# Designed miniproteins, single chains, continued (5): the designs that were tried, part 47

Each design is a single chain, and the fold is of that chain. pLDDT is the mean over its residues in the fold that is shown.

## One batch from the design tools (miniprotein)

Design m17619
Fold by ESMFold2-Fast:
Structure m17619 (fold): chain A 96 residues (1-96)
Amino acid sequence: SQLRDAVLQIIKILDELSAYLRSKGYDKAAAQVDAIRDRLRKLLDENAPVSRILLEVASAEATLMGLILTRPDIKEFASDKLVEISRLDNIIFEEA
């Protein structure tokens, strides 16, 4: 389904973001991103309501915005990932 595929793409983006943050020495931020990714995976595996998935995606977007505002060295990479997640969030919302 488009919804399932969109959530899987967000999980992949969070994996890429976490790896990038670790490469920059931001281990605590990477762990926070990993926790959000793991919660999204669990929600998907448990066939959770779309509303619960949307709340977790909103949490990911808020976390990314915080990183963009506080970490100039990763701003470009994080902003690109936020745009991708926002596009996928719209797909999930339209399928709901």
Scores: mean pLDDT 88

Design m17620
Fold by ESMFold2-Fast:
Structure m17620 (fold): chain A 60 residues (1-60)
Amino acid sequence: ARAQFLEAVQQAGLLASTLPPEKQRLVGKELAAIHRELEATGDYEAAKAQVEALIEQAKA
């Protein structure tokens, strides 16, 4: 769970680096929100799913 979440975060970061600055800021803001929720819940599976959804949204 944790390792899979960290891999998803790394992929999101790599994708964000290829995007315009405005989209990079949006991705960073969403990742920060996911991390805050994870700190409260400890649910790595839910956090991973949210990061994967963010990656798909950023590709569009």
Scores: mean pLDDT 80

Design m17621
Fold by ESMFold2-Fast:
Structure m17621 (fold): chain A 67 residues (1-67)
Amino acid sequence: MEELRKRLEEIQARVKERGSATVDELVEMVRLAIELGDTETVLKWAAEANKQGKGHEVADAVARERA
């Protein structure tokens, strides 16, 4: 749990400093938030993916990793 949260925070910090998120970063943040049980963070980054027109790609990648 602690290590997953640290990874999520590190990715979020990089995204904030850069001002944008890649599809790979969005997938990793959503996956980490799901593992942490953080539904609000899942919804936040899923919404950002949809805003970029990449929601479908992120959702598919997350589903494959969980299967």
Scores: mean pLDDT 77

Design m17622
Fold by ESMFold2-Fast:
Structure m17622 (fold): chain A 110 residues (1-110)
Amino acid sequence: MKEAVEEALDAMREVARAIGEGSRVYQEAKELSKKYGKKLEDVIERLRQAIDEGARAFNELAEAVQNPEDVEGIKKAVERAREVSARMRQLIDEARETINKAKEELEKKK
């Protein structure tokens, strides 16, 4: 029970960090998209969806810890939140690569 709640709080911190990082990359992509179009629009949409999924996972963890006696429910919420965090990390990395490539292509068009 206490251990499962502590794992849920750790998972909540991981998801919150991923949301924060994803939101920063999302804002950078939106600013660049105003000048560069379709390639960054796809990245922006994927990041938006990932942030929304992360927010849902965070809320599911918050709800699960309200019933600390449901250890199995907490563990399932933790497992899902970690899967979402891992997916968000991958999408954030892919978004950064796409943004960096777009910046490099612009420097070469001089």
Scores: mean pLDDT 81

Design m17623
Fold by ESMFold2-Fast:
Structure m17623 (fold): chain A 77 residues (1-77)
Amino acid sequence: SSFEKFVQKFVEKAKELIREAREYGLDELAKELEKEIKRLEKIVNDPNSSVMELTIELFRLLAIMSEVELAIRQKKA
């Protein structure tokens, strides 16, 4: 579906952030983001998952991605 394609773009961006975070020694944040991706993928692949559950999990992913981006910026400064 178009919604699955939208979610996949965020998963791809999150995987890129994991690579960058590890390059800056942020291994614990990278692991947290990796766990969140696995949780979202489980919900996306569950045919009984609601749009609400998927939306809530997407917001959680975005929140953790923001934390990782902030930490990377602080390492660059």
Scores: mean pLDDT 83

Design m17624
Fold by ESMFold2-Fast:
Structure m17624 (fold): chain A 83 residues (1-83)
Amino acid sequence: KVPAMENPPDTRFLDLLAEELSRKPGNEGLTDPRKVTLLVVGRIILAIGDALDAGKSSISQKDLAEALGLSQSTVSRIKKEAK
């Protein structure tokens, strides 16, 4: 079970990722933040699952960037801004 105490930081991080993804040509039809956020969360879950299957105990910013189709620099900047 996970305690519900990290709502604001998590919301900001996902919101920034959703905004970046919604600006990509392939995602221009996904103007709804909820749908873009769901896509981002799905990609992150898949990246975590793949890392676990590969025997990793954690995922790096590089793995997240690849799963989201973003550059590592973009993910790093968004993480810093969301803190």
Scores: mean pLDDT 62

Design m17625
Fold by ESMFold2-Fast:
Structure m17625 (fold): chain A 63 residues (1-63)
Amino acid sequence: SLLEELQKRLQTLKEIEKKANEFADEYRKIVEELVEPTEENQRQIDIAKEGIKEYLKKKLLEK
């Protein structure tokens, strides 16, 4: 049914978003351990995290 199809698609999107967020969080942890805890470094890490998240979401949706 259309409802089942929409529910499956929504579940897939949630899984993609979860995986992208988990990867971005792991990246943040790794980089924070490697660099000095300055305000500028934190800002750059946050920007990179968002970029990685969006890139992964785009690539996973493209197949």
Scores: mean pLDDT 75

Design m17626
Fold by ESMFold2-Fast:
Structure m17626 (fold): chain A 55 residues (1-55)
Amino acid sequence: AMAMCANLQRAIQQLEAGLALDAASQTLLRQLGFSPGQEQADLAKLKAAYQSLCP
């Protein structure tokens, strides 16, 4: 849970900064049901997921 939250936060930070996602972040987002290559379009959903799963 904590490791997942840290990795999800990193993925969101990479997307907000306009950076490419690393392989671990891409794998995590796929496991959470997010579409590959649409991470920027899904940024708001990712932030909502983080708020729901992590404090």
Scores: mean pLDDT 75

Design m17627
Fold by ESMFold2-Fast:
Structure m17627 (fold): chain A 88 residues (1-88)
Amino acid sequence: TREEILEKLVAEAKENGLKTGEAIGKELGLDGKAIGEALATENVIEVRGLLDLAGKATTQDLTQDDVDAIRAAAKAEGQALLDKLLAE
């Protein structure tokens, strides 16, 4: 169902944030849990924002292409943040 897809996307966004935070914490000697929780929150906001931008389409049937695009955007945002943090 649409609710199951939304719950899965939110769960994946949280998981990616937590894993990225642990990796950054280990690499930089920082609190990976705190970084992960902050990134998980930002990833969830990003995914929800992308769904909102789809407007009326998100209240109808989400296509697999829509789901894949949302996942790709969320992953790209996480990667861009990681690249920015590691550049300095």
Scores: mean pLDDT 64

Design m17628
Fold by ESMFold2-Fast:
Structure m17628 (fold): chain A 59 residues (1-59)
Amino acid sequence: DLEKDVVLSQGIAAGEDPQTIADRLRELGGDVSPQQVSDFRQTVDRAKQVGLEAAREIG
C-alpha cells in the first residue's frame, strides 16, 4: 500500500521514533510493531549504501 509505504519511508528518513511511525501506520489500518520499523530502517540504510555501489541491481 503506497500510503503506508510513504509514511514508513518518510518517518525513517526523518529519523522518527519507531513507536511514532508504528502509531501512524496503525492510523492507516496497518498493524506494524516498532521493532519491525526499526529493523526496516536498518535494512533501508544498508540497501542505500549497497545501491550506490551496485545501482544496476537495486530492487
Scores: mean pLDDT 70

Design m17629
Fold by ESMFold2-Fast:
Structure m17629 (fold): chain A 64 residues (1-64)
Amino acid sequence: SVAEKREKLAELGAEVAKAGAQLLAPGATPEVEVEITDTKIKVTAVAGDARFVLEADISKTIPK
């Protein structure tokens, strides 16, 4: 389903953002916040003083 695809994309984005924050601040515990809407997926990862943000506009890109 479309909802399943959005959730999978958010999970992937969270994993990538977490890894990115970890590379910027090795040894800090990364914290991830995910926002999923019908038009966007936004992932914010924070590790120490490092912040990594990924945003995808999905308003026109969800295939059947």
Scores: mean pLDDT 75

Design m17630
Fold by ESMFold2-Fast:
Structure m17630 (fold): chain A 106 residues (1-106)
Amino acid sequence: SEEVENYKFNLLIQVRLIHKELKEAAEKYLDPETAKRINELIDRAYKVAVEAIEKAKSVEDIFKLQEVINEGYEKIFEAMKNGDAETAIETLEQLIKELEKLVKES
């Protein structure tokens, strides 16, 4: 429906902004070697999030994706801001796993 397409478009714009902000945070708060590793996971999370959004069939699916993405984003950003690379990596890996599950369930 047009409503579903509009919600997808808005969430895709948000995910693009989140991707940029997370990469900038990694470079700002982490050492260069750790930032490289985390940026690879950030890029993977972005790709899976885009796939999950594109496969979403209902407004409810999109809202579920938005909740998962926003919760993951907040935890990853706070972990990086505190220099906690281990928590940021673990949260990114968990977010990727949750998004991959949502892709399969769509």
Scores: mean pLDDT 88

Design m17631
Fold by ESMFold2-Fast:
Structure m17631 (fold): chain A 80 residues (1-80)
Amino acid sequence: MEEKKQKALELAEQGQKLAEEGLKAIEAGDLGSGVIKGRESLQLYDQAAQLAEEDPELKKKIEELRKENEEKIEAAIAKA
């Protein structure tokens, strides 16, 4: 249980970092790299949520972060 929770946190942190990199790329005009990094960040959050199956609170938090980053990426693409 604890090992899966730690891996979920690591994947969520990687997803957040990749989402931030994607947003910066979109803001810099590199839509291709930004969209790729954005998609990869969402996949990392999905994997993190799967590992957090035994911790409903952690899973909900990861899913909320995924939704927030998805909305930010979509908004940034729409402005580009």
Scores: mean pLDDT 83

Design m17632
Fold by ESMFold2-Fast:
Structure m17632 (fold): chain A 72 residues (1-72)
Amino acid sequence: SLLQQAEEHARQALRLAAEGDREGALEHTEQVVEALGKLGVPQSSLEGLRGEGARLAAASPERAREVLEASE
């Protein structure tokens, strides 16, 4: 399902951010936004999610790792 695809891409984005791969984290964040957009999530919420993804990708890998561990 699109929701499962969004969840998997979100997990991959966090994993890549925790590994210091900012480009990969941003790419998977865009896949989350695309899947949620197809599910009818409003553009304002999608813009917020993009901003959050960009902040996590720019943060230290340690901070992204903490978020990932809390999600497991």
Scores: mean pLDDT 77

Design m17633
Fold by ESMFold2-Fast:
Structure m17633 (fold): chain A 90 residues (1-90)
Amino acid sequence: STSLSREQAEEAAEEIARRLGVSVEKVQLGALRAVFNTAPSRITAEIVGAEIAKVAGVPKERATAAVTEVARKYGVSAADLATALALLGL
């Protein structure tokens, strides 16, 4: 399994925020909610996207697409991405 550095996690959060037109804090909160409410083996881009969509007030499909593309760009799973983003909000 690959892990994101803190710097890469910050860049990933900013990329998702830019793609969705929302604050980085809302992306971090959505990721934190996904990690707290979902077992790691069950965390998907759709689950992370849904939680970001709820807190940011954006369409779920757009949030899921942004999470999927950014996870792919950094070569990580949606679960690893969500965990790294959640740790930035602590």
Scores: mean pLDDT 85

Design m17634
Fold by ESMFold2-Fast:
Structure m17634 (fold): chain A 81 residues (1-81)
Amino acid sequence: GPRGRSLDARALTSAEEVLARLAEVVPTLEPGEVLGVVLPDSLWARADELAARVEAEFGLPARVSRSPADGRALLLVERPA
């Protein structure tokens, strides 16, 4: 299966800061690797918008996974194999 990596973005305060962090991490992803980005609660409602921006900026598939218990959003960014 694809190799996974985690990025804790909960200390970040804006979509722009998350995208800036991703600009540093995305070039280090290996083919087939999935990056799980733990979003701050301030961005949970905007997670789908952020996924679309990641796809537009980096050219990588991005999707959102939500916890049914509390609505916590995890952004999943994949580098194709």
Scores: mean pLDDT 83

Design m17635
Fold by ESMFold2-Fast:
Structure m17635 (fold): chain A 81 residues (1-81)
Amino acid sequence: SDEAESALQLVQRKAAALGATLSPELVAALREAFENHDRELVREVAEALLRQGLAGVALFVAEMTDDEEMARRAREALERG
């Protein structure tokens, strides 16, 4: 959907602003998550971003999807790095 593609573009622009590029696999998973409103898959993508050291992108995804627990974990990762 156009809304899912717009959401994905916001995440990709945030990654670029932080000097990062998302892998094709993460882009595909995030597109699927936004298309299907799959909150569990969004969380899995945010956790993958944290594992890759992209805490700022993970925080952005968590905040745009109102995942308060994931946003807290991403903020903790930013404070440690």
Scores: mean pLDDT 87

Design m17636
Fold by ESMFold2-Fast:
Structure m17636 (fold): chain A 80 residues (1-80)
Amino acid sequence: SLKEELERALAEAEARYQAFVDSGYDPALIDATIEAVERASKLLEEARKAGELTNQEYLDYESRIAALLIFAYEARRGLA
């Protein structure tokens, strides 16, 4: 299901961000981290449109993805 794909994509995005932080903010890892978070964001909207998420589930996933996007983009700006 799209919800299961979303959960896997979000777990990957969270793991990639953690690896990026653990690397000491290695610039080589940031673009793949952002791509993983953006993939999770797209799957969130697809799962929402398919009716697979409750409003509460959508807000929870959206909050987690938004935080990752903010942190990743701010980190990339700091590396520029």
Scores: mean pLDDT 88

Design m17637
Fold by ESMFold2-Fast:
Structure m17637 (fold): chain A 92 residues (1-92)
Amino acid sequence: SNKEKLGYALGVLYAVAEKAGNEDGVKLVEKIIEEAGLPKEAFEKGYEEAKAVADDPEKLLELADEALATMIDVLDEDPEWEEIARKIREEI
């Protein structure tokens, strides 16, 4: 489902933001998960896979690129997610 795809993608992006020390990015991901009610299992899967390759910059960037592409596709196809993203931008 789109919620599972977005949950996984955000799990990957959370791990990337955390490793980079990007506090704003971490807060943004947390807010999207909270507002959208995303599946915890999908998020944890993405987070764990990104953490497993955190010491391999090429693999981490590959996962991040795939996660960003998935997120863009979901947001482009579903206007509900764009509205949630807009609300989150107002808080961060």
Scores: mean pLDDT 77

Design m17638
Fold by ESMFold2-Fast:
Structure m17638 (fold): chain A 82 residues (1-82)
Amino acid sequence: EERKEYLERLKKLAEESAKNGDADIVEVILDAVKNGRPLEEVEAEIQRLKDDIARQIEATSPENRERAKKLYEEVKKEIEKL
């Protein structure tokens, strides 16, 4: 089922991004889960954010780590509703 593969992929991306403190990426994934955004658009947006993060090469702030964890919990809740 395409929906299961889509949600599993988004969940993995959210987990990895939350672990790294990439709150902006987790927020994009949360929006994708809530609004059913096309995977190609979501992946393109995530890639742009990753490129920006890699360019800065800075340690993730404590605030971003807390935000990323909270957003990941929201991603799990939205997936549970589907």
Scores: mean pLDDT 75

Design m17639
Fold by ESMFold2-Fast:
Order: C-alpha cells, then structure tokens, then sequence
Structure m17639 (fold): chain A 89 residues (1-89)
C-alpha cells in the first residue's frame, strides 16, 4: 500500500468514489476484451492519481465490486482489507 500512501502525500486531489469506480469498470472492460496491459496500466495510474485518500479509494473499490456482481463474501473481504489499511495509517 506504499503507492497509495505516496500518492496521497504528494497531494493528489480528492475524487468521488463513484468516479474512481467508473475508472475501475473501464479497467475491467479492457481486461474482458483482452486489452493491452499498457492501457490497463495507464488507467491504473489515473485511478491512483485521482485518489485523494485511502478511504475514497476503498469506497470506490467496494462500489466497483458491487457493480461487477461480486458476492457478499468478496465485498466483506474488500471491506476488511480497507479497515486494516485505515487502521495502519
């Protein structure tokens, strides 16, 4: 999680969780189409740059997973990971 902390410390602007979730959906769409890893990495970098806080990113990840039809178990795992990250920082 050093990358997320570094981006927050470098003064990334706060983004809405839904905007980040939309970017994650684009990343998933590229993966489904067998998209190039370079495009995926650019989207990932944009997600990182638009993350204003670890909490915002974690909320976006949960929303993204819900939109993909993730199971309650998968959503619970994401929430637990998020709580652990927030507790450490």
Amino acid sequence: MDVLLKLVEEGTEEADPQELADLLLKLQELSEKGGPSEEGQKLLQEIRARTGSVRTLLEALVLYAERLGASEEELEELRRAGEEILEEV
Scores: mean pLDDT 62

Design m17640
Fold by ESMFold2-Fast:
Structure m17640 (fold): chain A 114 residues (1-114)
Amino acid sequence: MSILERQLERYVQEVRDAAQKLIEAKKAGNEEEMKKYSERLKKAVGDVLFLLRFAFLYDLVSPEEVIRWAERVLGELKRIEEQLKDVAPELSKEVKQAIADVERMIELLRKRLE
């Protein structure tokens, strides 16, 4: 029940909310709202990656706990990538890059535990 885990959950919720609103804006044909929620989604994904990287680099929590958080984030990002594939293909590619960054972080942490 760490402050960092609560902050991560808030950023993950922001990623979910921004993706949902982007999908709704696309269905409505609202280009201004699509741009707004695309930027909001990019920021939220960046905030998630920054927090995971910060926890990783500064040993603020156990490696096992960072892996658990990263695996939960990975599940959410993969779901969002698939949802955005037909709605915002370029943004889906950016989410796919974030997935690769999280997978690399998990791999490095697992090697550290060997």
Scores: mean pLDDT 86

Design m17641
Fold by ESMFold2-Fast:
Structure m17641 (fold): chain A 93 residues (1-93)
Amino acid sequence: SYEEILEKVKKIIEENIEKFNFPEEEVEEVAEALAEFIYKHKIPESEIEDLVVGALYEKFTAEEIRAMFDNPKKAYLTLTTSAGIYRIEEGVK
């Protein structure tokens, strides 16, 4: 359900918020925007973490995330690429 996706996104943000120095005041709006994207485009659960990490790494606002809804393939590539860059910088596989 949407609610289950939203709670999962919030948990991933909470686990990474200090690492990315992401504004706590923007967490709710960003979580809702990401959950809406994931739910609408039926993104697999295995890919949710990469999308969330990518958005946090780039410090995208909820408005910027929603602007990407018009081109879901580009949004997906942008967010997953950002997550991949972050993982390379951290030395993770």
Scores: mean pLDDT 79

Design m17642
Fold by ESMFold2-Fast:
Structure m17642 (fold): chain A 78 residues (1-78)
Amino acid sequence: MKEIAFVDTETGEVVAVVEFPEDVDFSDVRVGDSPVDIIKRYNGKIKKGSEEELAKYRLAHPLRFTNGEGIALLERKE
């Protein structure tokens, strides 16, 4: 499984940790996308954090992957 940490870029806090299927291609993910929509679209399973908290955010930067681990950098919606 691919694990992605969803991190608030302003505070540096991990908002959520989500597992995705190993065969998922995130090439359609764009800056500004809702983390909740990304999780639903790619059958992600929240291991830590909540959908309610993630709904307050959008993707601030392109997804980054290293050795099967990913980071999704988030910014709060205004």
Scores: mean pLDDT 79

Design m17643
Fold by ESMFold2-Fast:
Structure m17643 (fold): chain A 82 residues (1-82)
Amino acid sequence: GAQSRLARLLGVSRKSVSKAIELAKKGAEALKNKDVEEARKVYEEAKKTLKDERVIGFTSALAHALAEGKSIGDVLDALEAA
């Protein structure tokens, strides 16, 4: 599944990937609603929870991609192509 592919690509646990995806979905919803304050809160939670700069950066990128209407599969394909 997508979580297993992401865990392998990022070199982290499936639990970390699951949390990153959860936070990215929350961030995407805030971005779609133009709720800057909620988006900021999600980013702060990501920094406190994920602790890994690569995973935090991925979570932010995924949130923006989801807000633009891209799927998790689209983001995975882009990462695997890079």
Scores: mean pLDDT 78

Design m17644
Fold by ESMFold2-Fast:
Structure m17644 (fold): chain A 81 residues (1-81)
Amino acid sequence: SMEERRARFQRARAAIEALLRHYADEKGVTPEQREALLARVRAKLDELERKYMAGEISDEEFRRELARIVQEAVDEIDKLA
């Protein structure tokens, strides 16, 4: 159901934000750089949610785009460290 999709997305979003905060902190990224990165990640996740809830992308495409957003964020943290 769309309600189950929304709940799944919200859980994934919370987990990703927590993971990226911890990873940035471990890598010595400044709080300012971390919050700026998280703001960009949130914007990408919000757009992904919009497309997913609108039925514009499949569950498989949603998972691929989610993984891409996470990987790009990890790569950015590695560059900042």
Scores: mean pLDDT 86

Design m17645
Fold by ESMFold2-Fast:
Structure m17645 (fold): chain A 56 residues (1-56)
Amino acid sequence: NIADMLADFNAVTDQSDDSQAMLDIARKYGFTANSIDDFYNQIINQYGLQIFTIQV
């Protein structure tokens, strides 16, 4: 559920800029990423940053 992923991102953003926490969220939602840069590339390819409120 994309809304749950956004809620998780907001939670870690409010607490700290923790790359590991963001990668854990990515894995929870089915992404296989080895770095934040890799994760962002996968998000852009699948969802686009502007479409985070709606799953493509």
Scores: mean pLDDT 61

Design m17646
Fold by ESMFold2-Fast:
Structure m17646 (fold): chain A 80 residues (1-80)
Amino acid sequence: PPATDEEIAAIAAELERELGNPRAREAAEALARALRTGDEEAAREALRLAVEIALELGVELSRAEVEAEAEATLARWRAL
C-alpha cells in the first residue's frame, strides 16, 4: 500500500472542492484508484492530468502548491 488512506482522502477532497466539470471528476477518480491499486505510473499520469485540468479551469489553487503536493505524493510512494 504505497499511499495512506488519509493522503488519498486529502487529495480527493482538494480535487472535489474544484469539481464542477466531469473531466476533473474523472481525474480525481483515476488518481484515487491508482493510489489504491499501487500503480505508480498510473498515479503519476493521473496527477499530471489533474494538475493540467485544474490550471486549464483557472482554479484558484497556486500552481506551485499543486505541483509540490504531486511531488510529495510521488516521493512518499518511493519511500514506501
Scores: mean pLDDT 62

Design m17647
Fold by ESMFold2-Fast:
Structure m17647 (fold): chain A 90 residues (1-90)
Amino acid sequence: DPLERGRELGRRAIEVGTANGDERLVEAGQRMLEAVDALSGVTLSPQQRGTLGVLVDVVTEEVERAIAAKDLKRATYYLLLLTDGLRSLT
């Protein structure tokens, strides 16, 4: 489920941000959870669900790569791009 994977990414960002004292990454994770919750109340077409899945998967790879590189600013940037993409579906 793309929405559940998006929610896991948001929780992951909050966890990593909290552990590193990075308030911006925590905020980005919270915004991601809010965007996923808003989208959960919307009837998505099969095409929109497919696009959502691709966006979540690509951004998850970039966020995890950034976390592994200790580049939390880049992780925050990609997560906010995904959040804006999700908002465009509502």
Scores: mean pLDDT 85

Design m17648
Fold by ESMFold2-Fast:
Structure m17648 (fold): chain A 69 residues (1-69)
Amino acid sequence: MLSASRDEIAEILMTGTGLTPEQARIAADVLLENPDASAEELARRIQEESGVTEEQARRAAEILSALER
């Protein structure tokens, strides 16, 4: 289980990817709901849920996979 809150994860994503606060929160929710997902699966879900570009979703997934222990 992640020790970081949804808002903390979202803040990291905004800093690393340039996502809006709303998009970053959606990406954080995707990780929290799918903690065992691969980076590729996270990227796909983030793109589907937040409407970001494929490149932004991939970068967000890479950051999230590095944060999750």
Scores: mean pLDDT 77

Design m17649
Fold by ESMFold2-Fast:
Structure m17649 (fold): chain A 103 residues (1-103)
Amino acid sequence: MDLVKKVDEARIRLLFDPSVTEEDALAELEKFIDEKFSPIVEKAKSLNREDILKQIEKLVEEAREAIRDYLTGDDATRQAAEKRLVEIDKQMKEIEKELKSLE
């Protein structure tokens, strides 16, 4: 939900603000992903959980692809990307929960 909302806000700005470029929107969302995933990456590193680190890396890559599809795709591609973003946000919350249980 939070990831989808951030991507929707960036797309609205791209559509209605002529000073905002696609590159600006992508850079803002890349920063958001980095800020959102950095705490869970550091937590997984501190617990020596290489399996979780690989899972996070895969989710980050999938999130970047879904964001590009959402911003630049047609209606069908955008709908598929939105579903992927919802699933990625859910999987990330499950990883945070798992890491918290390991304390």
Scores: mean pLDDT 80

Design m17650
Fold by ESMFold2-Fast:
Structure m17650 (fold): chain A 62 residues (1-62)
Amino acid sequence: MARQLAVQVTAIALQIIGMSVDGEDPPQDLIDQFQQLLQQMVDIGALSQDQATRMLNQVLSL
């Protein structure tokens, strides 16, 4: 369901952002999960590929 995926994507994004703000390196497993959830959102039509790429880049650039 798109709603459950959106909640999970938001939760992981906030976790990565929190780590970056604290000067911690987010673990690769967490980044991989975020990428996979974004791809699932694209696959179900909840996001475009461009939107998913921008979200990933924004979270990783903090």
Scores: mean pLDDT 78

Design m17651
Fold by ESMFold2-Fast:
Structure m17651 (fold): chain A 75 residues (1-75)
Amino acid sequence: SMLEERLKAIEELKKKAVEYFKKNLDEEKFKQANEILDKSVENLKKYLEEHPEALSVEEVKALFEWEVKEIYKSI
């Protein structure tokens, strides 16, 4: 389903973001970044479940990339 495709994309992007943070951040900042990322992923999944037609896969990817960049900037 369209929802399942978006949820799968989020999981793949989360894995890549975690790998990126691990390579580019120290242990303390990595922990902080992952805690924020986990909350952002949870919120995005809830939003998509509540609004299953709201965002395309491409829009989800763009929003996720923006969130990862904002997390990195905030650390």
Scores: mean pLDDT 85

Design m17652
Fold by ESMFold2-Fast:
Parts: structure tokens; sequence; C-alpha cells
Structure m17652 (fold): chain A 94 residues (1-94)
């Protein structure tokens, strides 16, 4: 369902926020916290596809930033990015 996909995206973004904070990447954490707020707004019916697209863009920017600075996390970050993209694609079909 749309709700389950949005909740899964929220969990992934929350894991990314934890990682960004562990890595002391305040900019990545800020981008991810903005993305989290936007996904939660969509889940609450206060936002639509534009907010979701902005959230995916912000999360992607944060992931790419963390990959550049911390190549030891490339595999984990690639898996998380791929899953966010997959969820966004499924939501766009709904």
Amino acid sequence: SKEELLKEMIKIIEELIKLAKELNDTRAAELLEQALRLVKEVLEGKGGMEELEKAVMLATMAILRMKEKHPEYDEKLDEMLKRIAEIAKELAKM
C-alpha cells in the first residue's frame, strides 16, 4: 500500500540520519531531516507528489555527499539509495 511504502521510506531516512550523525556530517543530517519532514507530510495527507520528489532529491543529495566523503559505506549507501528510488517509482505508479 502507499502508506506502507511511505513508512518504509521514513525508516530508511531515519537510518540515514543516524549514520550522518555518527559520521559528524551535519549537512547530510540537515538534508535528511528536511526529507523526513516532507515524507511525513505526504503520509499525513498534507503533501503530494511534489513534496515526495523534493524529499527523494534531498535524500539523494545527502547519500551522494556521504558516499564521496566515506567510501567505506558505499555498498550500504548504494543499497539504501536503490531502495528509496524503488519506493519512489512504485509510489509514482499509484
Scores: mean pLDDT 90

Design m17653
Fold by ESMFold2-Fast:
Structure m17653 (fold): chain A 74 residues (1-74)
Amino acid sequence: SDAEKREEVRKLVEEYLEKLKEIQEKYKGKPLDEIEEEILKLLNEFLERVSKITGQSLPEAGALAAKLLYEAES
């Protein structure tokens, strides 16, 4: 169901934020450009997983992911 898919995506959002925090802690004190490649790779993997779960296009998955990320950080 859509509710089950949304819950699965929400768990991926939590996993993404934890991994992002680990990258930020690992690269603490380094310029952002040094971690950019790892952050972009993590983001792309996250968006592809969301797209696969929802069956939505990547832009649609990206919009949903952005909304859930905003809700998780708020």
Scores: mean pLDDT 77

